# Designs tried in a protein design run: designed miniproteins, single chains, continued (2). Part 42

Each design is a single chain, and the fold is of that chain. pLDDT is the mean over its residues in the fold that is shown.

## One batch from the design tools (miniprotein)

Design m5436
Fold by ESMFold2-Fast:
Structure m5436 (fold): chain A 55 residues (1-55)
Amino acid sequence: MEEFKKAVQASRMLNLSEEETIALLTSVGRLTVQQLSQLAKVSVQKVERFLQLMN
């Protein structure tokens, strides 16, 4: 899946763990940026960058 490849590249660029990346992928579109940040334990700025890289 192309989304998976983008997620792997984004995780490498942003130094995200596999667990953090999966948490963001499974909840994107359901939660706000702030809620995603809390769920994945990643900064709001990194969540925003991840979403930009996925699009």
Scores: mean pLDDT 76

Design m5437
Fold by ESMFold2-Fast:
Structure m5437 (fold): chain A 99 residues (1-99)
Amino acid sequence: QPVSFTLDGITFTAPTVEELVGLGLRHVIDDAAAGMTPEEVAAKLDKLAAFAESQGHPELAEAIRRLREQAVEAVKSITDPVELRKKLRELADQALAEA
């Protein structure tokens, strides 16, 4: 059964919670690379983690919470948007693989 979630006024729909979280993470990564603050990135990842947990995916929620800390540090330390997007995608892929 398809699942849906709204973040920043955008409604994401996917066949699975894992696929929907993937879409949400791509949105957050693109926004972060476009100059979003570390605090805004953290807040969006917290919303994705809460969604995953509410859908019965606590391991996925924990992976997103761990990604949140790593993503915040990357946003603070990496000034080049291309390098930041690359690092955030790498961190997100690793987090999803561990879930």
Scores: mean pLDDT 85

Design m5438
Fold by ESMFold2-Fast:
Structure m5438 (fold): chain A 80 residues (1-80)
Amino acid sequence: EEERKKILEEYREIVRELSAVLAQPNPDLEKVEEIKKRAEEIKNKLKSMNPTTPEDIALLKAAESLIDIAENLIKKVKER
């Protein structure tokens, strides 16, 4: 379905952006917070689609993982 393709494309873009931020020696917290927000939006969209397929469940878990990575990075940078 078209909406599932858009979610997958957004997920791939978020992964690309997060990887770029992680490659920086001093990550931009505003950018990390934007990435987290977008990952949460993907998670919410997937939940609204009632994910029952293995692929949908895997993508939901992957989005949750991105949120966790972003949150941990924000905490680590703030605490220093």
Scores: mean pLDDT 79

Design m5439
Fold by ESMFold2-Fast:
Structure m5439 (fold): chain A 66 residues (1-66)
Amino acid sequence: SREELERLAAQGDVEGLALIAATSPDPELRKAAIRALVERGHVEGARNIAENLGDPELLKVVEEAT
């Protein structure tokens, strides 16, 4: 959920954010999790998740946030 994402972001839970980015059925939550990872300096991790999923919208979020 969005509330779970916000909690994980506030706690700096990189593994939790990466899990949402990789597994959430909600594309907006996946994008928000990718943004949160990039904002915390995990740019390469976020890019790898986007590339592994083959989702151009997630990759665009990484590029726009850097």
Scores: mean pLDDT 80

Design m5440
Fold by ESMFold2-Fast:
Structure m5440 (fold): chain A 64 residues (1-64)
Amino acid sequence: MIDEVEVNRALAEIIYAIGLKELERGNFDAARESVELLRKFGEKYPEVKDHIEELVAELERRIA
């Protein structure tokens, strides 16, 4: 059986990791795009929204 919550959580973490990697490269626009993608993903999948909000907050703090 596929656990959609676990899959969606893993996908959110991948988007977050991409955002962090772009920040390390100095590509702030791509990092902000990762924030936008995470935000939309959390709105679409409420079951992982709290987790995504934590990832967004961490990434936005690093961008600021």
Scores: mean pLDDT 81

Design m5441
Fold by ESMFold2-Fast:
Structure m5441 (fold): chain A 77 residues (1-77)
Amino acid sequence: AVEAARAAAQEYLANWDAVRAEIASLPRDEAIAAIDRMLAVLEAARDIAKKAGDEETVRLLEELIARLEALRAELLA
């Protein structure tokens, strides 16, 4: 649900350094797979929030998506 994704985004953004460290502690292939799964869920929730006109939720989800995409790129370098 969009509400669950919003709550998760708020929690993850508030604790980003810890979340990043936890993901980065996984073997690289597992970390990338976890990020890809998270991105799929967040992108689906963002699309629903965007259609609903929930600009605040869209902003929070897009910020978390951007951080996860940056981490994914770093892990592939």
Scores: mean pLDDT 85

Design m5442
Fold by ESMFold2-Fast:
Structure m5442 (fold): chain A 61 residues (1-61)
Amino acid sequence: AAAPQHLVDAARQILLEEPGLIPARAYAQLRKLLKERFGLEASMNTLREAVQQVIAELEGS
């Protein structure tokens, strides 16, 4: 299932600034940063979908 594009774009921006969040799977920290920097709130499931899309792009999958 696709996460909203705005959430994917925001998550990508954060993960590019803080790449250590990717291997750490730090979803709670990412959710906090999304709310703080972009005013975006998402369920943990939607956030995981957005992160998986960003990881797939970065890993060339």
Scores: mean pLDDT 74

Design m5443
Fold by ESMFold2-Fast:
Parts: sequence; structure tokens; C-alpha cells
Structure m5443 (fold): chain A 55 residues (1-55)
Amino acid sequence: SLAETLAAEEAAVAQLEADLEAFRARHPDDQLGIGVLQLALDSQRFLVERMRKRL
């Protein structure tokens, strides 16, 4: 269902947030690497918001 897919995508956001936090801690000066992970997180957040509006 759309609700089950939304729950899975929300879990993916939480994982991307944790991955970004861990990467920042390990590589604080890697602005390119941080930027790539931030883009992935922003894209996933955008998808979740669009899905919520269709429930």
C-alpha cells in the first residue's frame, strides 16, 4: 500500500540522516562528500513529503 511504502521511505530518511551525521564526524572537511549525502537526504525528504500529500 502507499502507507507501507511511505513508512519504508520515512525509515530511509532516518538512515540517511544517521549516515550523514556519521560521515560529518569522520570527514568534517570533505565538503563534496557531505554535499552528495545532503543531496540524497534532501531528495528522499522531498519524496516523503510528496507521498504524504497523496495519502
Scores: mean pLDDT 86

Design m5444
Fold by ESMFold2-Fast:
Structure m5444 (fold): chain A 100 residues (1-100)
Amino acid sequence: SSQMQDNIDQVQNYIDTMDGQINYINRQIQRNSQNPQTVSVLQQLQSYLQQQRDQLNDYYNQIRNSTTVDQSNQILRQVQTIYRDSDNQFIQSINDVHQI
């Protein structure tokens, strides 16, 4: 169904956004290489987001194999929760780093 395809596309968009955040962190690690405290926080954030991205990739495979709109919607809600929590952690950690 078009709804199921829209749900798949939304999960892919969340993964792409998270990949962008991970790339941003990698650039910030390079930029702050002379500050071990900042690098440590950024490396912890990078590891966390990488793990969340791996979970989203698993859900992406599950949603592609969903056979009903209800199943697809349930998987999307789980993805949205993971993404929201990950995005909040990204924002908080980047703000904390900027206060150092």
Scores: mean pLDDT 91

Design m5445
Fold by ESMFold2-Fast:
Structure m5445 (fold): chain A 106 residues (1-106)
Amino acid sequence: AELPALVAQLSDADPAVRAAAAERIAELVPVLGPSAVPLVLEPLAKATSDADPRVRIAAIRAIAAVYKTYHDVLTSEQAEIIRNAFEPLFNDPDERVREAVKTAMD
């Protein structure tokens, strides 16, 4: 119900709002259904490149929730978006971001 507003909040001026939006999307992922994946995946992938490491961590966790819930119904394009978003994060300057992506892949 709130999904369009949460997606818009991923681009908010306040990094606390961006992080909270990604965290809320992660909570909603299991109940949104697979049709919501194309609505959230690209905005969340973009958020993994956010200036604030807390936003990057929240986006990683939200994408991990998408993969955990819908991996068997993801398109090859959607799986590629996840791989491309996560690959550079293993070399992220923030240790917490590197730990978050390792945890997401385990």
Scores: mean pLDDT 89

Design m5446
Fold by ESMFold2-Fast:
Structure m5446 (fold): chain A 107 residues (1-107)
Amino acid sequence: SPVEELLLRLLGVYDPEDPTSVDIMKTILDENPEAAEAFLALSPEEVLALAREIEEKYPWLPPRDDLHVLTVYELARLLTSAPDVLSEEERRRLIEEAERRARELLA
């Protein structure tokens, strides 16, 4: 599935300890607009279920908690509307906002 492949790539790339990982995520999303649209149309529950299916199919991918998965989901949503070139401050703010939104989805 193009949506499964997209989420697999985003989960493999996103690193909260490396804010520049969001630049790679932005490139992946921009190069796969149809898959990105389909991915962002999923509910949070569907995204979490898909992430668990990916972990079962790809055992080399380290398991991620629900907060990490939903941060990737909300970060993808923010990145589709972000400028192509991000400053260090913009990367930090996008990560902080995505994590805030992810925490609200888990409440």
Scores: mean pLDDT 88

Design m5447
Fold by ESMFold2-Fast:
Structure m5447 (fold): chain A 64 residues (1-64)
Amino acid sequence: MPEVEVLGEAQVGDLTVRIVRDKADPERYYAEVIAPDGTTHRVLVAESEEEARRALENIRANAA
């Protein structure tokens, strides 16, 4: 069971993108890309909360 903290979420077309922090490694922030069929991909996007928040805002900006 992954113990993660969710910073935020964005909808990009039919994909859901969540920015999460691993509670076991709090300096790593990941984007979880969730497809409608339930397929999930995790990508490291930041090693600080400031960078993670910028990544989330960029994802939201590109979704609109």
Scores: mean pLDDT 77

Design m5448
Fold by ESMFold2-Fast:
Structure m5448 (fold): chain A 94 residues (1-94)
Amino acid sequence: SPLLKKVEDLAMRIAMAAVEGYENKDIEGMIKEIREIVEEFAKTLPEELAKKVKEVAEEFIKKLRENPNASYEEINEWVGETSKRLLELAEEAL
């Protein structure tokens, strides 16, 4: 599905931004990049799916802000949870 592929690409780009932000020790830069990625993809998604995707991304951002000393393992766990939720939303939108 083209829609599922777009959400898979979104999830992958969020994961990459999280890894880069962790390596650079720049949580605000990570958050900015994640928001830019989400807005880029949201413009190409159906309106209701775009809203839900933005909500899931903001929940991930909230976890990052509330846990500025999170380990790489914790960030990867939250990335995994976020990716799973995004893919479930895409499956429901099919």
Scores: mean pLDDT 87

Design m5449
Fold by ESMFold2-Fast:
Structure m5449 (fold): chain A 113 residues (1-113)
Amino acid sequence: MKVEVTVEAEGVEPRTAVGKEDANGRIIATLRLTLPPGTHTITVTVKNLSDEDVYVKVVVRDARTGEVLAASPLQLVKAGGTVTITLEVHVPDSPEPVELEVTVYAIPKSKLS
């Protein structure tokens, strides 16, 4: 696995996933967490375990609708490096906590040419 992703949010136990390479050479890590309605801060730590620089983007979606609630800009993570990305997420009003899907896309620098 080339990237390790840890997701943290208030009131949620930290979750870690390893990124898996897709058919197009992108590394994708997906984690789910459940948050109550309102404004929350999600902290995503991406550790690049590869020998190559990667560009990382984080996208947070409502797992029920697929609606994008937050997205990061592209961030360079050097080979063997770590980056922390903080996102503010506005969870829609609901009588029940909302399941969110946090997807981290990592593209090796060699695949962008």
Scores: mean pLDDT 81

Design m5450
Fold by ESMFold2-Fast:
Structure m5450 (fold): chain A 83 residues (1-83)
Amino acid sequence: SAAYKEQLLKEAEEAKEDLKKNPDMSLEEILEKAREYGKQRKFGAMIVYLKAAYDRYPGEALPALEELAKEMEPLLEEEQAKV
């Protein structure tokens, strides 16, 4: 729905602003925020934080992102069912 798309975009924009204000966040802090947003079903914010982890820590982020993707897979499948 249009409302769902608007919600995802709003979450993504708020997450981008938070990351811009916190340029020195560690990989662990970024991934923990992504996990928390995923559990809250704020997938717009989660995706932005996952991208930031990869962009800021490209060599270090990949193994942790793979583990997080495995953990978040059931939640992402549930979200896809809403579309």
Scores: mean pLDDT 78

Design m5451
Fold by ESMFold2-Fast:
Structure m5451 (fold): chain A 68 residues (1-68)
Amino acid sequence: MLQKLSELFKETADIIRTKGKDAGIAYLKQKSKDPELKGTAGVAANLIRKSSEEKAAEMLERAARELG
């Protein structure tokens, strides 16, 4: 589970940095179809909506590092 969450956050941050916030939110919406990621994807999407692109990417990168 932790590895899957770390990969979710890392990939979402990469998408935000390369394609912008809307692309990151769309990626999380797709990942919410996975029952193991559904809750976390929803929380992350709300964080991205409320944050600047740079801050959203930084927070997700930090979360990925803390999970391992």
Scores: mean pLDDT 80

Design m5452
Fold by ESMFold2-Fast:
Parts: structure tokens; sequence; C-alpha cells
Structure m5452 (fold): chain A 94 residues (1-94)
């Protein structure tokens, strides 16, 4: 079940980001953003899933390198990506 796996991945990512030390927060937020992009893309088709995975890997690496100011923006981005991914998953189940 793609939807159930996606929800668990997002939950684990959110928990990891919340528990991460300041120096590891960028990595955790990047992992969460990648998971959200992959989950959302899976709802619209295989080509989009592959593309989102590549973009997610790039975001993950960039988020890992962010300083304090950038981490605030990265958190906002990850939160929005998770929100949209949850909406896409819910639409599949409606």
Amino acid sequence: DVAARARERLRAGEAAAKAASPEDRGVALGDLARAALEAAADTVGPQNGRWAGLMGDGLRKRFAALGEEGLTLAQAFADEAVRRAREAIAALEA
C-alpha cells in the first residue's frame, strides 16, 4: 500500500527532524522534503516519481549544508511539502 508507506515515511521524517540536533537538522529536513516530494509524485505517475526523487536528492544535499537562516526557510519548505503530500495521498483514498 503506497499511501500507508508514504504516511509512515512522512511521520518518521517529521519525528527525526523534530528530534535532530541543530547541526543535523538540515539533513533531517532534507530527508523529510525528499520523502514528501517522492510521496506526492507517486500519486501522479512513475515519470514524475523518478524526477521528484532526483530533485529531492538535490534538496537533501543542499539542506544539509544550510546555515541557521537557511534552516528556517528549509523548515517552512519541508512543512509545505509534507502538507501537499498528505493532501495528494488523501485524494487517492477519496
Scores: mean pLDDT 71

Design m5453
Fold by ESMFold2-Fast:
Structure m5453 (fold): chain A 105 residues (1-105)
Amino acid sequence: PVEKFNSLSEKEKKEIQLQVLKKGLDAEIKTAAELGAPQDLLDQMKKAGDEYLDALAKGDKKKAAEAFKKLNDISSTLPKKDQRRVAISFTSEAIRAIGDAIDES
């Protein structure tokens, strides 16, 4: 609900954003693993995801964009159908995490 979200502090909104993104990225790695992605690729996704989250937490837009590009470049090495499943897992988990975080705040 817009009213409940607008009552949250900027700190609380940032915490929700970071929690949502972290859960989404974890879901992408889990889905890629289930689809048979090699461990080296999973490790690269984890590292790029961690760099992205760290940059966002620090407000470093340039570093966040660079880390996001790395993550996208890594995931683009997967077959097209697997890329879609990974993206869907992020979106699904992100939506769930947003709902949970708002309800718990």
Scores: mean pLDDT 79

Design m5454
Fold by ESMFold2-Fast:
Order: structure tokens, then sequence, then C-alpha cells
Structure m5454 (fold): chain A 103 residues (1-103)
């Protein structure tokens, strides 16, 4: 099955590709979603929004340690790029995960 992976990689923007990844996860197509995620990481390793998306999915699944790892990765990349809005978003998500880990 190659159609969903091809559609994600053929999208004009990384944001559209991330949206397709999230739809695959919501549909329970985890193997296809993982393949898309690995391809996105290979092509866009320095995109902080990609890592925020990975963290959000982990958070929704209750994988708080995995969510924290991805949000910290997004924060590091955003800081290096000087993207202040993305830094604030990542810091807020990290705070949310830490509150869950403290419960």
Amino acid sequence: MEEEIRKALSAETVDEQIELFKKLVKEGKYEAAMAVALALRAHYPDNPELYLAFGEIALENGDYETALKWFEKALDIARKQGNEEMVKRAEKLIEEVKKKLSE
C-alpha cells in the first residue's frame, strides 16, 4: 500500500504532509503513519512543527515521556532558528506534559 505515503510526500508544503500524517494516525493506519513520519524526518529534519506533531500524537495516546522528547526536540530546533512563536508553543506543550507526569 503506497498511495497514502505518496500523497503525503507529493503535497506542496510540509504542513500539508503533516496534516496527512495526522489523518493516518486518526484512522488507525499506524504503519503508514510511521512510514510517512520517517520520510518527513529525512526530508525536513529541522522543521520544528513536524516534531510538535509527533509529540501531540504521543500525548493523545498517553505516551507522556515520548511526547516530552519530541517537544524538547522541537524547542531546540525553534531556538536555533530564532522562531520565538514556536519556542513559546513548544514550552507551553512541555509544561502541559510535565503536569501530566506529576499526576
Scores: mean pLDDT 77

Design m5455
Fold by ESMFold2-Fast:
Structure m5455 (fold): chain A 95 residues (1-95)
Amino acid sequence: GAAELVREAARLLVEAGKEILKNSENVTLGIGAALYAIGTELDAELLLKRGDVAGAARVVLAGAERLRDIAKEQGDKKALELAERAIELAREALE
């Protein structure tokens, strides 16, 4: 269902943030990306717990689009693939 799509998207978002942390020469940017992704997953889970599946999906979508942009700027192909997959799942949850 839509809640499971949001949880999988959030999980991929956190993986994207951790890949940026692992691969970026800018350690501060990498830490920021990973923490931002984890915070986004926590916000989404809180919204899901309150029954706001669409709100959770929108939060994950916005987070995944931000991490996609960071991954593109860093040239991190794996983080980019993870972020783009998270975007796809979050959009599917909104249908």
Scores: mean pLDDT 91

Design m5456
Fold by ESMFold2-Fast:
Structure m5456 (fold): chain A 87 residues (1-87)
Amino acid sequence: MMMTEEEADKFVESMVKALEEAKAQGPAAFAHMAALLVHEARVMATRMSKEVLEHTIKRLEEARKKMDPEVAAAVDRIIAALREAMA
């Protein structure tokens, strides 16, 4: 079943929270969480319409503007995975 924009918004909020919590736990936890979320984004992209993918990318781009550079770099990798699904 295709994801709704509301489900995509909740997914973005969960990803951002998971990255911030993992960063607080240390570099190894952060690297592991970033890799898991990139993989999860690729899987979730298969359940998104083009419109929901574009909405999700925009939400992540807005969220990254408020992040420190290390977390923003992880979010950029997630965005790249979602953009691959749009091609």
Scores: mean pLDDT 83

Design m5457
Fold by ESMFold2-Fast:
Structure m5457 (fold): chain A 84 residues (1-84)
Amino acid sequence: SLLAELEAAIANPGDRAGVDALIRAVAELEGRLDELDEALALPLGDSSFDPTAAEAARKVKLLLEGKANEEELKKEFEEELKKK
């Protein structure tokens, strides 16, 4: 699924290939924003809802919406990349 691919990309922030995969996952998820909104509309803690995927999708959704917190998300990604 797109959320699983995004989560996998975020899990490899120290790898250049992982960073590129993250960017591509964000771009592809933008084309499927309706699916992302549907998944995020579900209450957290649901047995069918994965909290790890929710966290990744939430960050990507904020980026895709182009609303506030883009800088925060960028800094968060940078910090993950710096941690080695």
Scores: mean pLDDT 49

Design m5458
Fold by ESMFold2-Fast:
Formats: sequence, structure tokens, C-alpha cells
Structure m5458 (fold): chain A 80 residues (1-80)
Amino acid sequence: SARGRAYGRAVADAAETILRDEGKDKDAEAVRKAAEEAMRRSGGDALEVARTAREEAKKFGATQAAKAVELMEREIRRRQ
């Protein structure tokens, strides 16, 4: 859905912003790529995008990015 894609994009943007603010530009690119792939595979499922972004951020030890995505994931569930 358009709303699902908008929420998924917001999740990807938030994770990328936090990682770039921490000077982790390559990790930000990897998280964004994973989120975009999840968006394509799921047909715009925001929860699948959030889960993928959170897991990818955790691989880099990006605790703040992972926590922010988790909070957004909970908000998306509340609104769906």
C-alpha cells in the first residue's frame, strides 16, 4: 500500500540519518540497500522493512539506529 511504502521509507530514512550522524556512511548505505530490497520483496510491507533495517543495523553494532527503528516498528503496528 502507499501508506506501507511511506512508513517503510520513513524507517529507512531514520536509520540512515542516525548512522550518518555517527559518521558511519557505509553502514548507512548498507542499511538503506537492505531496506529497499525488503520493500521490493514484500510489496511495500513497512513491518518487513523495519525488521530488515533493525537486523542490518544490529550487524554493525548500531544500537541507537536499531533502537529508533524498533520504536518506529511498534508505532507502525499500532497504526495498522
Scores: mean pLDDT 83

Design m5459
Fold by ESMFold2-Fast:
Structure m5459 (fold): chain A 61 residues (1-61)
Amino acid sequence: MNKIEEFVKKIAEKLAKEISKYPETLEVDRKSFITFFTNLGADPELIEKIFDEALKKVEEE
């Protein structure tokens, strides 16, 4: 279970770095990320939390 969360965090962190360069893609990328993992059976709240934490880390540097 922890390995899957770590993988999701890695993808979110890469996506967050891309969004920091192109902030206009935030809404589209966030929706795509959540939809993708939710369709795989992931908890939407967990996926949203991982994504938001990754964005915060990238913004704080």
Scores: mean pLDDT 78

Design m5460
Fold by ESMFold2-Fast:
Structure m5460 (fold): chain A 53 residues (1-53)
Amino acid sequence: MPFTPEKPTPEQIEKVRAYLEANRDRPVSLDDISRATGLSRGTIAGALEELAK
């Protein structure tokens, strides 16, 4: 495919990272991140994958 649906933009990765940093003192779910950032669960999973590299 010309693009992968799971491949987040750098801006989307940054939004997920910022949310996780702000909420380090509590467990957060994909649904929590999705509600806060407006990103889909697949995009968030892709962003987490990129952050884990």
Scores: mean pLDDT 74

Design m5461
Fold by ESMFold2-Fast:
Structure m5461 (fold): chain A 78 residues (1-78)
Amino acid sequence: DDAILEEAQQKLLNKEALSEEELEEVKRAIERATAAHIAAAGLSPAERAELEALREATIRLVEETNELLKNNITLEAK
C-alpha cells in the first residue's frame, strides 16, 4: 500500500492527474493503512478520532488535488 501511495505522490508531483481507478486505489490504500495503524497502535479514543480525521483530510486533499490537476490540464489543453 505504501508503494501505491508513493506512485500516486510521484504522479501528482509530476502534475499528472490520477485516473478514477488509480484515485480509488489510493483512497483504499489510505483507508487500509489508517485502519491497520489504529488496530496495531493501541491508541486512545481521542488519538483514534484524530487519525480518522487525518485520514478523511488526506483523502479529501488527494481528491481535490487530482480534480485541480484535471481542471488545469483541461484549461491548458483548451
Scores: mean pLDDT 73

Design m5462
Fold by ESMFold2-Fast:
Structure m5462 (fold): chain A 63 residues (1-63)
Amino acid sequence: DVAAAARALAEALLTSTDGETVHERAVAFIDALVDAGWSPEEMRALFLDSVFRTPEEAAAALA
């Protein structure tokens, strides 16, 4: 369930001090999106607009 996976990821981002837990829930969220039939373009839009806001912010966060 995409909604359940999204909630679990949001909870980890707000409460977790452990990057491994956040990573595990992020992977589960991506897997839920793929299982629900989301395209790479839809996933990219979600991450850029909702999580990183811009590609520059995404690049900076991953550096």
Scores: mean pLDDT 69

Design m5463
Fold by ESMFold2-Fast:
Structure m5463 (fold): chain A 100 residues (1-100)
Amino acid sequence: MTEREKKVLEELRALFDKDPRITLEQAREIAKSKGLTTEEVMRLVGELRQYRIDRAVELLKAGKTVEEVAKELGYESPEQLEKDIKTVYGKTAEEIRAEA
């Protein structure tokens, strides 16, 4: 990543921490507005997606339900959260909660 990409990523992570309901599409538009190229925007959105799923795993390990985590982190549905967890970690949300 370039230094500009890192700075925009830090700003987007801070916005996500303040309002987790910010969508990846909104994050993409913010990155574009700051002059990032399409390739830079794609990398940044991927990093923000990873940050969101990592936050979801922490909340699941803290004993929150899939439904509570999906709502708090702005997922479209609990099913989308389950799909992302399985894609990234190869585990179900229930397996992650059991590891805590």
Scores: mean pLDDT 77

Design m5464
Fold by ESMFold2-Fast:
Structure m5464 (fold): chain A 99 residues (1-99)
Amino acid sequence: SEEKLKKAAEYFEKALEYLQKAKELKESDPEKAKEYLGEALIYFSEMRKYLPVKTPEMDEAAKRTLKAMLEELGLSEIAEELAEATIAGDHEKVRELLE
């Protein structure tokens, strides 16, 4: 539905805003960068609830993309588990992994 697509777009814009803030603070304030990254991943997870269709192929592509992004952000040790938790919508596990 158009309403669901609008919600998905709004959450995706929020995810990108917080991801950009995390990237900007990575060197100067790593702890704040992790907080913003957590928020970005939660918004990305919320966005996925409003997508009109989800396939295993889309989930695998999203996991690979998130893992690569997290590895670039220096989180290689937790990248796979964090990507899995994000795709699963497990906000509690996302928070725990970034603490």
Scores: mean pLDDT 84

Design m5465
Fold by ESMFold2-Fast:
Structure m5465 (fold): chain A 55 residues (1-55)
Amino acid sequence: MLATVIDEETGEVLAEGVPFEILKEYIEKEYEYKVEGDKIIFEYRGKKYVLIPVE
């Protein structure tokens, strides 16, 4: 499954077409995160980002 990464505050698209499952596993191991429905909110370098699966 593919996903998009956006900045939570600005809504800026930072990456598209990234592998959802691989990034999800990496985020869960390395960063502070929260699951909201089908999306993952994570903190990196003091900023929050959202990993959103593409349907």
Scores: mean pLDDT 80

Design m5466
Fold by ESMFold2-Fast:
Structure m5466 (fold): chain A 93 residues (1-93)
Amino acid sequence: SLVERKREEVLRMMDGLIDKYAKDLSPELQEELRKFAREVIDRLLEADPNASVREIMLKVLEELIKYLQPYSDDPAVAEVIKKLQELIEQLKG
């Protein structure tokens, strides 16, 4: 279905972003971010199956930033938050 294809696309994009920007985080935290992103994507698509890939990506990135805020005393985590914020601004433009 179009919804399943959209889900697969967003999951692939999020895995790629975590691989690229969160590579300096612990493997455990990287896996937690992947799991959390998957859960957020599934909730968003259940709530609105017509949401665009862009709309889903924006909300997932915002939720990941919120998830990482308690760890922001770690410079590696702070750098990831900054990169995710820059991605949000690019997606909004």
Scores: mean pLDDT 88

Design m5467
Fold by ESMFold2-Fast:
Structure m5467 (fold): chain A 92 residues (1-92)
Amino acid sequence: MTVEEILEALDKAIEEADILLETSPEATRPYIEEIRRRIEEAKRRILEDPSRAEEVLRELLRELARLFREMAELEGDAEAAAAWDAMLAKAE
C-alpha cells in the first residue's frame, strides 16, 4: 500500500466513526471515541514520518481489533467477539 492509500483509508475510518457516534448506544460510545482518537493519532504519526506508515498501520489495526472485540462483548455479540479474537491471534 502507498502512504496516500493508507491516509485515505484512515480518513474514511474517521468519517465512519463519526457516523457510528451519532447512532451508537451510550454504552459503546466511549469505545468508538477511543477508536477515533487512535486513528487520528496514527494519521498524525504517519504524516510526521511516512517511512513508518506500515508499522503504524499494523499497530493501529491491532489496537482497533482489541477495542472492537471489547465493544462486541459489551453488546453481547459473541460471534463478532470470537471473530476479533481469531484475527488478533493471527496477528501475533
Scores: mean pLDDT 77

Design m5468
Fold by ESMFold2-Fast:
Structure m5468 (fold): chain A 74 residues (1-74)
Amino acid sequence: DQAELEEIKQFIIDRIRDYLATPDPASFTTTPEVDELEARYMALTSSWTEDQQQQEAIEILKQIGIEVQPRVAP
């Protein structure tokens, strides 16, 4: 469901913004709702290739002004 993916994507963006705004990252915790959305996102994207998942992550980061290049691990 595209609407569900867009909702989860927005929550991911919001979480990144909250994390960056937190002075002590160790105090950042998830909620049951966030854990459920993460599980659903993983289920919806389980058929994606690693490249597709990486491209989606890069696109999310671009929306918040961060550009990350794909990493090729040795």
Scores: mean pLDDT 62

Design m5469
Fold by ESMFold2-Fast:
Structure m5469 (fold): chain A 67 residues (1-67)
Amino acid sequence: PGDLEAGARALAEAGGVSEEAALGVVEGARGDILAGASGEEAARRAAEALGVDVATAREALRRAGVL
């Protein structure tokens, strides 16, 4: 299992948002994957939501244990 809080914190720092907002995006990405989205699609959606690079979102989601 990943570190959900560490992943959310990394995404919050990159996106300039609160940890609560970043956690919502991480949970949304997890929901997308459970609904059949690919990891790449989930990372792309998270990146778009916060205005960060896809690579940054992918790393944060991997740290969170979503990827």
Scores: mean pLDDT 83

Design m5470
Fold by ESMFold2-Fast:
Structure m5470 (fold): chain A 104 residues (1-104)
Amino acid sequence: EKEKQLEEAKKLLEQAVEYAKKAVEYAEQGDTKKAADYLKQAVKYYVLALHKRGELSEEQLQQALKEIEASYPGLEEADPETLKTGAEAVKKTAERLIKKIEEE
């Protein structure tokens, strides 16, 4: 049901925002491993929310999750500014989508 799917998507997006916030904080501290781990979690929860909204098919969700896992070694080698920029982008996108769900 549309309303229940939007509520569940909102919860997943709120979790993505929290993980993205932690990724930004650890990136600012120069802890690239923790920043990368939290960024991976933020992106994972974000794509789960897109699937719950019906914006991603099951096949697209599984592909996205595989790509997130495959990208993790590269994220561990990324500089703090790159990790911070990525995390802030995920946070802003998720927050914008939460507002859209709350208003509609």
Scores: mean pLDDT 82

